# Designs tried in a protein design run: designed miniproteins, single chains. Part 57

Each design is a single chain, and the fold is of that chain. pLDDT is the mean over its residues in the fold that is shown.

## One batch from the design tools (miniprotein)

Design m1960
Fold by ESMFold2-Fast:
Structure m1960 (fold): chain A 57 residues (1-57)
Amino acid sequence: SMSAEEAAFKKRVKELSELNLDLQKEYNERMKSVTTDSEKAALEREILRKFFEKLEK
């Protein structure tokens, strides 16, 4: 049987992998409406903030 620490680690890796896929999909969909460099930079910062927020849970 896995230790509690190993089980927690595997769960966290899965959560981060799923988050990365979800954020990639959101980025791709929202990029369809982006027309300026400033809008692109704002979207990229928002996606990065969402990623870091989940890492710092």
Scores: mean pLDDT 79

Design m1961
Fold by ESMFold2-Fast:
Structure m1961 (fold): chain A 81 residues (1-81)
Amino acid sequence: SFEEVLEEFRKILEEVGVPEELIEKIINGMKTLHEEGFSTVTALRFGEWQALEYLKEQGKEEAAKRLRERTEELVEKLEEE
Protein backbone atom coordinates (compact mmCIF):
# COMPACT_ATOMS: atom_id res chain seq x y z
CA SER A 1 0.00 0.00 0.00
CA PHE A 2 1.03 3.64 -0.34
CA GLU A 3 1.04 4.05 3.48
CA GLU A 4 3.47 1.10 3.80
CA VAL A 5 5.76 2.73 1.18
CA LEU A 6 5.64 6.03 3.13
CA GLU A 7 6.57 4.22 6.38
CA GLU A 8 9.50 2.38 4.73
CA PHE A 9 10.73 5.58 3.03
CA ARG A 10 10.48 7.48 6.35
CA LYS A 11 12.79 4.87 7.93
CA ILE A 12 15.29 5.33 5.07
CA LEU A 13 15.25 9.13 5.55
CA GLU A 14 15.87 8.68 9.30
CA GLU A 15 18.74 6.20 8.65
CA VAL A 16 20.55 8.60 6.25
CA GLY A 17 20.25 11.50 8.71
CA VAL A 18 17.53 13.71 7.21
CA PRO A 19 16.13 15.98 10.01
CA GLU A 20 12.63 15.15 11.30
CA GLU A 21 11.21 18.56 10.22
CA LEU A 22 12.37 17.94 6.64
CA ILE A 23 11.09 14.33 6.76
CA GLU A 24 7.60 15.64 7.65
CA LYS A 25 7.75 18.15 4.76
CA ILE A 26 8.86 15.44 2.30
CA ILE A 27 6.25 12.88 3.44
CA ASN A 28 3.46 15.50 3.24
CA GLY A 29 4.60 16.46 -0.28
CA MET A 30 4.50 12.79 -1.31
CA LYS A 31 0.97 12.42 0.14
CA THR A 32 -0.17 15.53 -1.80
CA LEU A 33 1.20 14.15 -5.10
CA HIS A 34 -0.52 10.80 -4.50
CA GLU A 35 -3.87 12.51 -3.69
CA GLU A 36 -3.49 14.52 -6.93
CA GLY A 37 -3.33 11.24 -8.89
CA PHE A 38 0.42 10.80 -9.35
CA SER A 39 1.82 7.26 -9.07
CA THR A 40 3.51 5.89 -5.95
CA VAL A 41 6.80 5.77 -7.90
CA THR A 42 6.43 9.47 -8.89
CA ALA A 43 5.77 10.43 -5.24
CA LEU A 44 8.76 8.33 -4.11
CA ARG A 45 11.08 9.95 -6.71
CA PHE A 46 9.91 13.40 -5.52
CA GLY A 47 10.78 12.47 -1.92
CA GLU A 48 14.17 11.07 -3.01
CA TRP A 49 14.93 14.30 -4.95
CA GLN A 50 14.11 16.54 -1.94
CA ALA A 51 16.26 14.47 0.45
CA LEU A 52 19.17 14.21 -2.03
CA GLU A 53 19.26 18.02 -2.42
CA TYR A 54 19.55 18.36 1.38
CA LEU A 55 22.26 15.69 1.74
CA LYS A 56 24.33 17.08 -1.15
CA GLU A 57 24.12 20.63 0.29
CA GLN A 58 25.43 19.19 3.59
CA GLY A 59 28.31 17.40 1.79
CA LYS A 60 26.99 13.98 2.90
CA GLU A 61 27.95 12.01 -0.23
CA GLU A 62 27.85 8.55 1.43
CA ALA A 63 24.40 9.23 2.92
CA ALA A 64 23.19 10.44 -0.51
CA LYS A 65 24.47 7.19 -2.09
CA ARG A 66 22.68 5.08 0.56
CA LEU A 67 19.45 7.04 -0.01
CA ARG A 68 19.61 6.36 -3.78
CA GLU A 69 20.30 2.63 -3.24
CA ARG A 70 17.52 2.16 -0.66
CA THR A 71 14.99 4.17 -2.73
CA GLU A 72 15.80 2.07 -5.82
CA GLU A 73 15.13 -1.12 -3.79
CA LEU A 74 11.66 0.24 -2.91
CA VAL A 75 10.93 1.15 -6.56
CA GLU A 76 12.02 -2.33 -7.73
CA LYS A 77 9.70 -4.00 -5.19
CA LEU A 78 6.78 -1.88 -6.47
CA GLU A 79 7.48 -2.68 -10.17
CA GLU A 80 8.59 -6.36 -9.93
CA GLU A 81 6.13 -7.72 -7.36
Scores: mean pLDDT 85

Design m1962
Fold by ESMFold2-Fast:
Structure m1962 (fold): chain A 64 residues (1-64)
Amino acid sequence: MSAEEAREAAERALAQAAPSLSPEQLKRMTDGLEEAVRRFEAGEISAEEFDRLAKRAVVESLSA
């Protein structure tokens, strides 16, 4: 997975979830996905860890 692919995956997840989110939930999901992308681009986490963090950001935002 490239950094560009990671960013595209995060943007797609946001677009799919956004219609069902409150402004506060949308901010949490955006912040969580941005953090996951940033860490992956910095080489701090693997593609597998990025996928885990992105899924977690989505689930936690929907549950808030």
Scores: mean pLDDT 78

Design m1963
Fold by ESMFold2-Fast:
Structure m1963 (fold): chain A 83 residues (1-83)
Amino acid sequence: MAVTVEIVEGGPKLTPEQEKAIVEADYVTLLVSGELAEPLIQALANRDLEKLRELLKPYFSDEAIEALVRLAREGRVDFRVKR
């Protein structure tokens, strides 16, 4: 199942329900705002999984981060700039 999640720079952490949806997802699209968007897109493009974990840590639980990292390795994560 494809899941879309919004991240706002300096915004709140995801809810437990949103994190569970990511863990169970087959594909995740992250809509990201502001200055967070470029670093996340670059980390994904370079397959820099450690940088991806670092950037997501303020917004996601460790379980959701590991699920996203696994999906990113499989090419099943997309980052888009929120307008």
Scores: mean pLDDT 76

Design m1964
Fold by ESMFold2-Fast:
Structure m1964 (fold): chain A 89 residues (1-89)
Amino acid sequence: SREEELARRLAEIVLSGDLSDLDEVLAEIKKLSPEERKRVRDLLLTYLGLPVDAARDAAELAALLQARSRPPLDAETATRIAEALFHGL
């Protein structure tokens, strides 16, 4: 699905630190409904080896994304991803 594709692309960004398509991925997430954004978040957490609903808010998700990134994501990038998924756009 589109949500699975976006979640996979975000997982690849988090794990690689390659930000080249981040803005495009975030723009697509902004077009999703709240329910679809939650599905992307849950799938992203699953692809990162984390429990579904491991993050209650954008701040908790940003911290988890930094912890799971192999080259560490900076706080600004992690916050942008987390806020897009939690509607803090």
Scores: mean pLDDT 81

Design m1965
Fold by ESMFold2-Fast:
Structure m1965 (fold): chain A 103 residues (1-103)
Amino acid sequence: MAPTVDVEGPLARDGDASAEFTLTVRLDGREHVLRGRVTAAGEVEVETSAGDAVAEALAEAMREGALRGADLTEAVSGAVAGVVAEAGRHAGLPEEDVAAVLE
């Protein structure tokens, strides 16, 4: 099944207030949960479950590019693509071969 991404929580900002969110990524029947906050300055602060490489990869991608709702959506899409590539590597295929097979 294709990976699914659900974003929950208030993404709305109110002046200097921060907005909290919960991101759930479902991949290969497992749920990877990422909780975070978008500050009024547009900074992203994210918490991950210890030892969850998928959640850690999502957190890093979101910190680098996610500012506001639209940027957050694009960062999530990029992070999901990275997670799919990581899952392919765990299937014993090199990244280059995974990319070739997925074409």
Scores: mean pLDDT 52

Design m1966
Fold by ESMFold2-Fast:
Structure m1966 (fold): chain A 89 residues (1-89)
Amino acid sequence: SMEEEIRRLLEELRRERERAERLGDEELARHLEEVIREAEELREDPEAALELLRRRLEELEVARETAEKLREIGDEIDEELRERRELEE
């Protein structure tokens, strides 16, 4: 099963792409589509395909963690700006 592992990871990436599309994140969906295409091009080299898929999924996990933190910071800034407007009145 190296081929089974690659198929499983590709299916996971396709699900992530659909999720990105549903959330309106067109840039992420496009990026994931590119990763899927690159992995499919490496079908004759399963080791390279696995390395690519593992690396891209790791990068995606880091990007999500960063996006979540930035969203939390944005919410805090929005709240502070709202409070400051109320104090100026």
Scores: mean pLDDT 73

Design m1967
Fold by ESMFold2-Fast:
Structure m1967 (fold): chain A 90 residues (1-90)
Amino acid sequence: VLLPQSSEVATVDASELSPEELRELLERGRAEIVAALEPLLSPEAVAALDEALRLLGEAELLEFEGGDEAEVERLRAEARRHFAEALALA
C-alpha cells in the first residue's frame, strides 16, 4: 500500500500558527492551486478561482483572529459565488 508522504514543513500544527504565519500559508496555497489549474482552465475561470481563494483566505484569517462572524459568513458566501462562476467557466 502506497502511503502519502508529507514533508516536515507541511505538517505544522495549526494551533501553533500565528495569524501572520497562517496568512502566508493561505497565500502560498492559493498561489499553488491557481498555478496548478491555470493550464487546465480558461483565463476567466482562473480569475474567478483566484478571487474565490482570496476571499476564502480572508474569511479564514478573520475567523482565526476572532473577527466578526457575520463578515466571515459574508466573505465565505462571496467565495462560494466565485467558485460557482469558476466551475461554470471551466
Scores: mean pLDDT 75

Design m1968
Fold by ESMFold2-Fast:
Structure m1968 (fold): chain A 67 residues (1-67)
Amino acid sequence: SIDELKKRLAEALKKAAELAQRYEQMVKAGGSQEDINAIKNQLDKALAEVDKLRAELEAALQAQAAA
């Protein structure tokens, strides 16, 4: 459903924002390269999920508007 996609997108955006904040804090604090790379990898995956959900929501909204 569109409401389910909106909820999933909101949750994905929140996760991406939290990971971005942690990434910035680790870089600023001089964390290990291994830890920084691990957080960056998680952030990149979270951003990819946001992009996927945004595309799915847009397609669902277009389908609803056409019906």
Scores: mean pLDDT 85

Design m1969
Fold by ESMFold2-Fast:
Structure m1969 (fold): chain A 64 residues (1-64)
Amino acid sequence: SRKEAVELGREAERGAARGRDERLRQEALNYLKMAAKYLQDGDDEKALEYARRALELGRKAAES
């Protein structure tokens, strides 16, 4: 859902902000930008998928 995509995107952004692995941080931010674009375009399913990918990358960046 749109709400789920927004919430996951916010969590991913927090994870990316804490990351020290620049590559993973940049990848997470790029997926977040794509998720935001899909939300604006009304594609909630793609927005959710990109937000989930951003969350995983942000989590890995924060663990590095």
Scores: mean pLDDT 78

Design m1970
Fold by ESMFold2-Fast:
Parts: sequence; C-alpha cells; structure tokens
Structure m1970 (fold): chain A 64 residues (1-64)
Amino acid sequence: ASMLSKQNAVYNFLKKNAPNVPESELEATAQTVVQSLFPDVPADNRQRIARVVAQKLIKERAAA
C-alpha cells in the first residue's frame, strides 16, 4: 500500500478508537497503531506516518 493509504488508515483508526488521546501522546500512540496495522513497515516509515497523522489530528483539534 502507498504511504498515503497507510496514513489514512492510521488517521481513521485513531479518530474512531482514540479521539481523546492528549496532543502530547498522539505521535507515540500513532506509532503503536502503525506497528499494529502495518507490522512490516520499517521504523523510519512508521515514524513518518505517525508524525503526519499526529500533526493532522492536532490541526483539526485547533480548528474546532
């Protein structure tokens, strides 16, 4: 799957299952979700996906 597809999957999972995770813990939580959904993803890719998803969720919370 593309990096964008993985980002969307992690984003949707967190939005549905972990909407109240504190901003300070979002990147770490997203990394755990990436590892669970995509265990074959290298650590560098996991970190990038988690960072992008965490930033997107933080931005959405700031807009609400």
Scores: mean pLDDT 82

Design m1971
Fold by ESMFold2-Fast:
Structure m1971 (fold): chain A 94 residues (1-94)
Amino acid sequence: SAMLEEALAKIEETKAELEKRAKEEIARTKDPSLQEQLRKSLESLLASLDEVAAELKANPTPENVARAERLIRWAKQMFEKEVEELREKEKELE
């Protein structure tokens, strides 16, 4: 269905956006412990997106499409929060 295809495409696009943004932030960050923290946060968010994509493929209901949209928004918000927290920690370690 078109709704399923669009939802899965949005999940893949979000994964690619988070991976690209994380690589840029990791390259900017000089502290190895903060680089590892961001990498672990990315891994966790990508795993959550993969899990909801698998659930949506197994049971493509409107409820699961809505759940995927909520998780996409959550993942983007959590990533931005982690980036902001890492920037503040980096300032404190100088």
Scores: mean pLDDT 86

Design m1972
Fold by ESMFold2-Fast:
Structure m1972 (fold): chain A 62 residues (1-62)
Amino acid sequence: PFSIEQNLEIGDLYAELLRAVAEKASKEELDKLIERIAKAAELSDEEVEILRKDVLELREKV
């Protein structure tokens, strides 16, 4: 249950993350974006680890 403002911020960060994956950004750049999403979306350490694994899998596919 996030505010509209928080949901828009989170959405923008995910869009940037997907763009970075498509552009084959470094793991360091991807980690920075994941940390920004984790703070904005208040993700647990477990959720951050799942997101990191999903992002790395997507990067291998593109």
Scores: mean pLDDT 79

Design m1973
Fold by ESMFold2-Fast:
Structure m1973 (fold): chain A 87 residues (1-87)
Amino acid sequence: SEGSEKSARGAEKSAEYAKKAAKAGGTPEAKKEAELAEEHAKLAKEGAEKNDSVKSTGGAIGAIGGAFSAGLAGGTEEAKKEAAKGG
């Protein structure tokens, strides 16, 4: 459960920085990727609450991926910098 909680906390951080990357980039694509990162962070949290390490870890990986995708879709150095803080 401790590992699942750590994954969930990491996923929340990734989703937060995905949102910051999307705001810095200002593109609809970056916003969509940040929304996907938030959905993955929710899955990680649900996995932690149910002691499902596979769901928690999978959600965390998805949230990290969403953060980087939001940075790339944002296309600015500021967006990429914020995305990197989420990984």
Scores: mean pLDDT 82

Design m1974
Fold by ESMFold2-Fast:
Structure m1974 (fold): chain A 68 residues (1-68)
Amino acid sequence: SAAELRAKARELILEGASYGVLALSYAATMIFEGVSEEQREQLRKQVEEYNEKSLELDQRALELVKAI
């Protein structure tokens, strides 16, 4: 039903938002003095991974909304 699709879309949006917050937390860690170049590379990859997950979940939510 349309109500079920809206509920599932909302769930995906909230999950995506949580990954976005995680990405920001890791990005904030990158500004610290004394973090090695190797550690910065690893943190950068982690930020990219969480941002990709956030975007994927948002896209899935939009597809559900379009199906209504």
Scores: mean pLDDT 84

Design m1975
Fold by ESMFold2-Fast:
Structure m1975 (fold): chain A 58 residues (1-58)
Amino acid sequence: SAERRAALEAYLAEVAPTLSPRQRREVEVWVRHVVRHEPDLPLERARAALDTIVASAS
């Protein structure tokens, strides 16, 4: 959904400065995969997965 995509991309934009170039690529690929192929994945679960990647970059 457009709303889900916008929410995830807004969150990605906020965390992007804390990520390495490699992690940024992985997160962007993951977000696009979830938006296109896992439309039923709850936003909270998607954010939790993203937070795991962000925590690794901290």
Scores: mean pLDDT 72

Design m1976
Fold by ESMFold2-Fast:
Structure m1976 (fold): chain A 92 residues (1-92)
Amino acid sequence: NVDRGEQLLSQGNYQEAIQLYTQAIPTDPSRSYYLRGQSYFRMRDYQSSIRDFEQAISIDPSVRKYRMLSMSYSAMGDDDRARYYRQQADSL
């Protein structure tokens, strides 16, 4: 349930939020990938975060999603990809 996942995310219950968003992917894939990606980012699991933001962008690109992908690559030390995706966000 995506609504419950957002509540858990706001409370800092990231692992439970990840489980709920994983279950929500078939019904609301773009939103679920994005919010699960945010949960991974807050847990400092940047590789999983990047994968989920890439999936969310492939479905429905937005400035917000490109910004999060850029931040995740920056956190991983991939400055070239971080700059690229920041430019993509600024171009929308």
Scores: mean pLDDT 85

Design m1977
Fold by ESMFold2-Fast:
Structure m1977 (fold): chain A 67 residues (1-67)
Amino acid sequence: MLPENIQKALDELAKILNLTKEQYDEMRELAEEYVKEHPELRDKNLTPEELGDLIAEVRRKRMEEEV
């Protein structure tokens, strides 16, 4: 379960990018993975843009690692 601040940023990012349910679910999983590694984010105010950049970084790392 994502922290409320991160969930809110993800919901706004999904609206901006017109994400499908599948794309939203994927980005949510990437965000959950990042938050597990960086628990400090639970207390940090993130903009949708900042969250998008963090998710893009996690996705790049995953693409370099085969699953």
Scores: mean pLDDT 75

Design m1978
Fold by ESMFold2-Fast:
Structure m1978 (fold): chain A 84 residues (1-84)
Amino acid sequence: MGAVEALKFAFRYLRELRAQGKGEKLIETARELLRKLSEEHAEAEDTEETLEEVARRLIPPLLEAMKKEGMPEEVIEELERLAE
């Protein structure tokens, strides 16, 4: 499975946490990571970076943030599985 699919899974999970009033720190971390990637992309006038490559760069720090925030092991394992 592609990293884009893993990223979609992660964002669906974060949206569910937000709906429950949970995961505020994790959601903020994910937003900050997206902002940094957007800024890096905006600085590049021409780039061949695909959504798959962007997702591959975003998945490791997002997984680390999820582990740090004590997210369920099953959610972390599913994200890792989808990112393969």
Scores: mean pLDDT 71

Design m1979
Fold by ESMFold2-Fast:
Structure m1979 (fold): chain A 106 residues (1-106)
Amino acid sequence: SDIDKLIEVVNEALKKVEELRKTAPPEHLPVIDAVIRALESALEQLKLAKKENNEISLMLAYRFILDNLRQALALVQASDLPPELKAELEKIVRDTIKKVEEIMKS
């Protein structure tokens, strides 16, 4: 199902961000943790939509996830993260947004 694909996409993104967190300097953890919270909130919203199993809940979950991820991307872009860490975190969030948008079109 589309919702299972979205859960998989968000879980993969969360794993990648958690891996970056392990080697990140402590001063940059607040930005990384904000991205993790955005992904965890998206995952919780998807699990609720899956339980409700209706088109309206799925549409609301799509809007919430995209808005949440776009806000996370804006936060990373505005941050004073080291260039390499910033680029890698931006790529993870952008790739996740693209995958969500592709699933929505199907």
Scores: mean pLDDT 87

Design m1980
Fold by ESMFold2-Fast:
Structure m1980 (fold): chain A 74 residues (1-74)
Amino acid sequence: SSAIRAAIDRMLAEGWSLDQILALLRTEAETFYPDDPRAAEIVARLEAARGADDAAKRETAVEVMEELRRLKAE
């Protein structure tokens, strides 16, 4: 969503790296959804993104933030 993209862009403007954002999302998934297989899939995708370029890391961060927001809404 545009709101999630804007949130990531604000974090980057405030000095966060994409790797720090991906690590934050991994911590959120592991902390709040430790036994959910959907969270395990999110963690695997975040791990795979560590070797990707910045554009792919940014898109992964957007997609994961949207998925975690949906899990939180349940």
Scores: mean pLDDT 85

Design m1981
Fold by ESMFold2-Fast:
Structure m1981 (fold): chain A 102 residues (1-102)
Amino acid sequence: MTDVENLEKQGRYLRDQAAYNLGRAAAGADLAGDTHLKSLARVAGSPYMDLFDKYYSQSLAELSSASADDRLTIARTSLSTGLRLLSQSGRLLAEARTLREL
């Protein structure tokens, strides 16, 4: 695998993990009644809506049995993780794009 292909693969992986965490954050926030936190997660996930919606729906089912306190804790933690992973993904994909133009 070339350096470019490796960066693209890692960037796509982190993007998928970011979408998972943002979908999970939105689901936890939704179930906890935190409309602001849900909105923040949806806005961050908007460029990857198909992945976000998939993971949001999956996470709604998974978190339905969690306590209200756990839902909100998961929402906050998952939002933080998702935003960090989006930043990392964006950097790797930008580097790969630059190298592909060489």
Scores: mean pLDDT 86

Design m1982
Fold by ESMFold2-Fast:
Structure m1982 (fold): chain A 88 residues (1-88)
Amino acid sequence: IDMEEVEGSFLLMILSIGRLEARRAGDEETARRIEEALEKAQELIDQGRVKEAARLAAEELRRIAEETGSPIAAETAELVERHLREIE
């Protein structure tokens, strides 16, 4: 198993769950912003830059949480930040 592929897939799963939770809550703005972060992370993962993808996602999700006040964005940011610490 390629650990970088597994780590990248797990990051995308965290972001996808956050986006789904935001959509279920009717928070369209938070869902859209998480989708933008997911697209940027996917681009970096496709280049083999998994740690950079995790760092970018952590920064973007924390910004979304601070700007929107969304508890879903805050929880997603915490999960991404935890994942980033584990793959260091």
Scores: mean pLDDT 86

Design m1983
Fold by ESMFold2-Fast:
Structure m1983 (fold): chain A 63 residues (1-63)
Amino acid sequence: SMREETLDRLAEELQAGNEKVKRALDLDGSGEITKEELKEFLEQAGMKVTDEEIDRLLERIKK
C-alpha cells in the first residue's frame, strides 16, 4: 500500500540522518525522535497514521 511505502521511505531517510527531515522534526543535537513529533510531521504531510505504525517506524529508525 502507498502508506506502507511512504513510511518505509521515511524510515530510511531518518536512519540516514537526512538534515531536512531532522530539521522538520526538531532533532537538533538530540539524535532521538519523539513519537509526538513524528506523528505531527506525518499528519502535516497529509498522512493519517496509527500509534502502532509510529512505534514500528521509531523502532526501525533507532536500529
Scores: mean pLDDT 67

Design m1984
Fold by ESMFold2-Fast:
Structure m1984 (fold): chain A 78 residues (1-78)
Amino acid sequence: NLLKELEELLKNKDYKGAFEILKKLEGNYSSKEEVEKLLKEFVENSDPVVARNFLHEIKKHLGEPLSSIAEKLLSEIP
């Protein structure tokens, strides 16, 4: 299950691994809400600089729906 793997990688601060799982979720709109929830939980529980850098990498290098999720969450970081 890619979503469970993503959650575990984010909790372990394996951002490179998390990025590779997100890349596999490109074009997957059926999981959009769960991915947004996991990334929001990551942002809320992470250093703002680390969270911002990771979201910028997603926005720059990954396609939809991940790019839009990253842009939305970036607007919520102080």
Scores: mean pLDDT 85

Design m1985
Fold by ESMFold2-Fast:
Structure m1985 (fold): chain A 91 residues (1-91)
Amino acid sequence: MEKVEKLVKQAEEAVEALINAETVEKAVGAALRLIGLAVEAKYTLPKEEAKEALKRILKLAEEAAKNAKSKISGELAKATAKGIKGLLESL
C-alpha cells in the first residue's frame, strides 16, 4: 500500500492546487497532474491496488469540482473526474 498512499498524497496536493488555481495555466497544470497520477496508478499498480487508488483519486477530483474557487478550475475538475472514472471502469 506504500505506492497507493504516495499517489493519493500527490493527488491531494494536485487537488488543492486545482481548487486554488487563479489562472488557466495553473488550473490546466493541476488538472493534468491529477489525471497523470490516475494513469500512473492504473499502469504501475496491481489491479486491486490500482482500483483502490483510482477510487480515492476520483473522490478527490469530485471534491475539487465542488470546491473550486474559479469556473475554469470547476470545469477542469469535472472533466478530470470523468476521465478518472473512465480509467477506473476500464480495470
Scores: mean pLDDT 86

Design m1986
Fold by ESMFold2-Fast:
Structure m1986 (fold): chain A 100 residues (1-100)
Amino acid sequence: SPKEEMEKLVEEMFEELKKLFPEEEDDINVFKELMLEAVRTMVKFPEEAEEIIEEMEEDLLKFLEEVKKRNPDMSEEVYKKAKKLIEELAKKLREIAKKL
């Protein structure tokens, strides 16, 4: 189902994010649960999916900036990988949302 595809994408992205930032695992898991709630909201209100995805992407990018502030030695390569993961998640969620 589109819901299961979206939930799987969220779970896979957050597993990759935890590999990049193992010290942030607890905060990443809290954020993951918030994103799964956002997926459930998109399934109930498909007409709001684009707005919800935009908000999810913005919130995840803000989280990345907070992680960077706590980890000033973060390499540019790690930052770019995390940013790309967030942008790819938003892109793929938009593709699946068309099936809602």
Scores: mean pLDDT 86

Design m1987
Fold by ESMFold2-Fast:
Structure m1987 (fold): chain A 93 residues (1-93)
Amino acid sequence: NADIDRGIADILTAIGNKYLKEGKFEEAVKAYKLRVEVSGGQNPEALLGLAEAYKKLGKTDEARKWYQKAIEVAEKQGNEELLKRAKELLDEL
């Protein structure tokens, strides 16, 4: 059910964002990974959040990988604002 999947996705995003703000980066990675999985890898905000959480953990190679995926997905979806933001964050690695 798409409506249930969207509800779970929104909760996972909120949990990931909360953990990221609280400095609980390993928990943020876990939440964002689940968010990515429920979207089939097609949510660029979740991919960006996952990359940020990896960056905060000092896992630069993983962060780069997920920023690049966020860029690819945002570009395919025509999300120019997120594409610009993801490119800027990747350049800061």
Scores: mean pLDDT 83

Design m1988
Fold by ESMFold2-Fast:
Structure m1988 (fold): chain A 68 residues (1-68)
Amino acid sequence: SMQKQIEELSRKIDEIKRQLDEQLRQLLELKANNAPQEEIDRLWKEISELSFELNDLLQELDELKRQM
């Protein structure tokens, strides 16, 4: 059902947001500790990938909600 699809998407969105929050905190910590640029770049790559996934899921959620 559409409700189950919305619930599933919402759960995935919440999970990605939690992961992004955690990784952003780690990024700030790495920068504060003058970590190697390579570590910062790796974490930023992961953040970017999660951000793209989040955007796609948000677009799907908005489309489903408009159909209700």
Scores: mean pLDDT 85

Design m1989
Fold by ESMFold2-Fast:
Structure m1989 (fold): chain A 94 residues (1-94)
Amino acid sequence: DAKEKLLKELEKLKEEYKDDPLTQALLDAVIVAVEEGKIEDARELLERILLNKIAVKEKKQVDESRPVEELVEEAEKDPEWRILARVLRLLKEA
């Protein structure tokens, strides 16, 4: 079940980012949305997390108009964000 696999990956991300309160809050919202069958809402929330992480690391404004596919490809190059990018890809495929 794609939903069960997605929920497991989100749980893993919560453990990995336990010291990041913003990421924790957004992941909790994503998990609730997925459980309620609102995968599209979950995708949008996860995109926001990814954009925030990229902005913090690059210390510059991220162009929010960029395609999410391009953002996922960039995130996959960095081991720190690879799992987040993978979960976002799973949300798009679910």
Scores: mean pLDDT 69

Design m1990
Fold by ESMFold2-Fast:
Structure m1990 (fold): chain A 64 residues (1-64)
Amino acid sequence: MSAREYFAEVEKRLNLPPGLGDLLADWVEKDYSIYEIRSRLPGYVPKEKHLEVLKAIEDYRRNN
């Protein structure tokens, strides 16, 4: 599964703001570290969803 497809499904599953799946895919494709992405999340994602988003990124990287 491509990063774009994977994070589009993450956006739907976690009910994230529109376009955030594309943004997450872009950060992952640009090889941003998990720590860099974590530091950026407060500007884009409600705090209660941060852990689920980070787990989704780790899961994607483990399988790809």
Scores: mean pLDDT 83

Design m1991
Fold by ESMFold2-Fast:
Structure m1991 (fold): chain A 99 residues (1-99)
Amino acid sequence: SAARRLAEEIIKLEGLDLSVDEVIEEIAASAEAQLASSEAGVEPLVEKAKKEMTPEQLKELAEEAEKVAELLRAFDTPANLRMAELYEELAKKLKELAK
C-alpha cells in the first residue's frame, strides 16, 4: 500500500500520464541501470554526494532513495529486493553525512 501511494504521488508530482505499474517499472529500471553502472555499489554515489551536496540536499536525496527502495520492494523479485537493499544502504549513509 505504501509503495502504491508513493507511485501515485510521483505520477502527480511529475505530471505523468502513466499507470501506477508503469511508474514502478520505470523507477525499478532506472535504479537498476544506475546501480548496475557501479561495480562498487553505493560507495561512489555517496562520495560524490559528500563532495557536491549540502546537508539539506543530502537529506532530500536520502528521502528519495528510501521512496525508491519502498517502490522496488513492491515487486516480489530477488533482483528488485537486492536493488531495494542498495537504495536503503544509500539512504542510511546519506543521512549520516547530513548530520
Scores: mean pLDDT 64

Design m1992
Fold by ESMFold2-Fast:
Structure m1992 (fold): chain A 61 residues (1-61)
Amino acid sequence: SAEEAAFAVLDEDGDGTISASKLGTVLRGRGLSDEEVAALLATLAGDRVDLAEFRAIMAKV
């Protein structure tokens, strides 16, 4: 899927997670406001995002 391909590019370490900061940059690149990005990132359990969390957030936008 497009989300899986995008996640693979962002997962530079190949550990199956990306930083919340990287996700925030992707969301801003899609035209989301800082407030919308902050609200979505607030749903995360920590500062790292796995593929399932990435897909869930991308599905909301």
Scores: mean pLDDT 77

Design m1993
Fold by ESMFold2-Fast:
Structure m1993 (fold): chain A 83 residues (1-83)
Amino acid sequence: DIVRIWMLHAAEEVARTLADLGASPELVAAARARLIEAAQTGDAERFLATLREELTRAGAPEEVVERMVAGVRQMIEIARQMQ
């Protein structure tokens, strides 16, 4: 499923972003696990909600959070439309 593949890719990218923002390895691992779990269920809204929560928790500015969530949502929507 291409949607699941894109969500898994986004989970990896978010984990790197959290690490770059100075989040602890434990927090990064927990966030990655939660995003992977959401991706595997195919629940895009759960995935996007988890993404927003983890970015906000790490101290990312709201503008960055909104842009990243919108970008991931757009990729998921494009993948769904191509089915």
Scores: mean pLDDT 78

Design m1994
Fold by ESMFold2-Fast:
Structure m1994 (fold): chain A 85 residues (1-85)
Amino acid sequence: MEDEKARQLLRDAIRSDVEARLLAAGATPEQAKAHADRIADRYLEEMEKADELVKKGQYDKAFEVYREAGRRLDAEVDRAIAELQ
C-alpha cells in the first residue's frame, strides 16, 4: 500500500510536469494529457526495474537505469514538442 501510494505520487508529479511543458509548447490539453500519461507510465516502468536492482544490492546498475530513464523521459518530451511544430 505504501509503495503503491509513493508510486502514484511520483506518477502524478512526472505527469504534471510533462503536461505543463507540453501545454507551454502549444499542445492542446488533450495532446498534453495523452503524451504526459504515456511518458509517465514508461518512466515508472523503468523506475520499477531500478528498484528491483536496489533490492538485490546492485546499486551501480540501478543508478545506470535511473540515469537512462531520466534521459529517455527528456527525449520523449522533446520528441512530442517537435511533433507540435
Scores: mean pLDDT 82

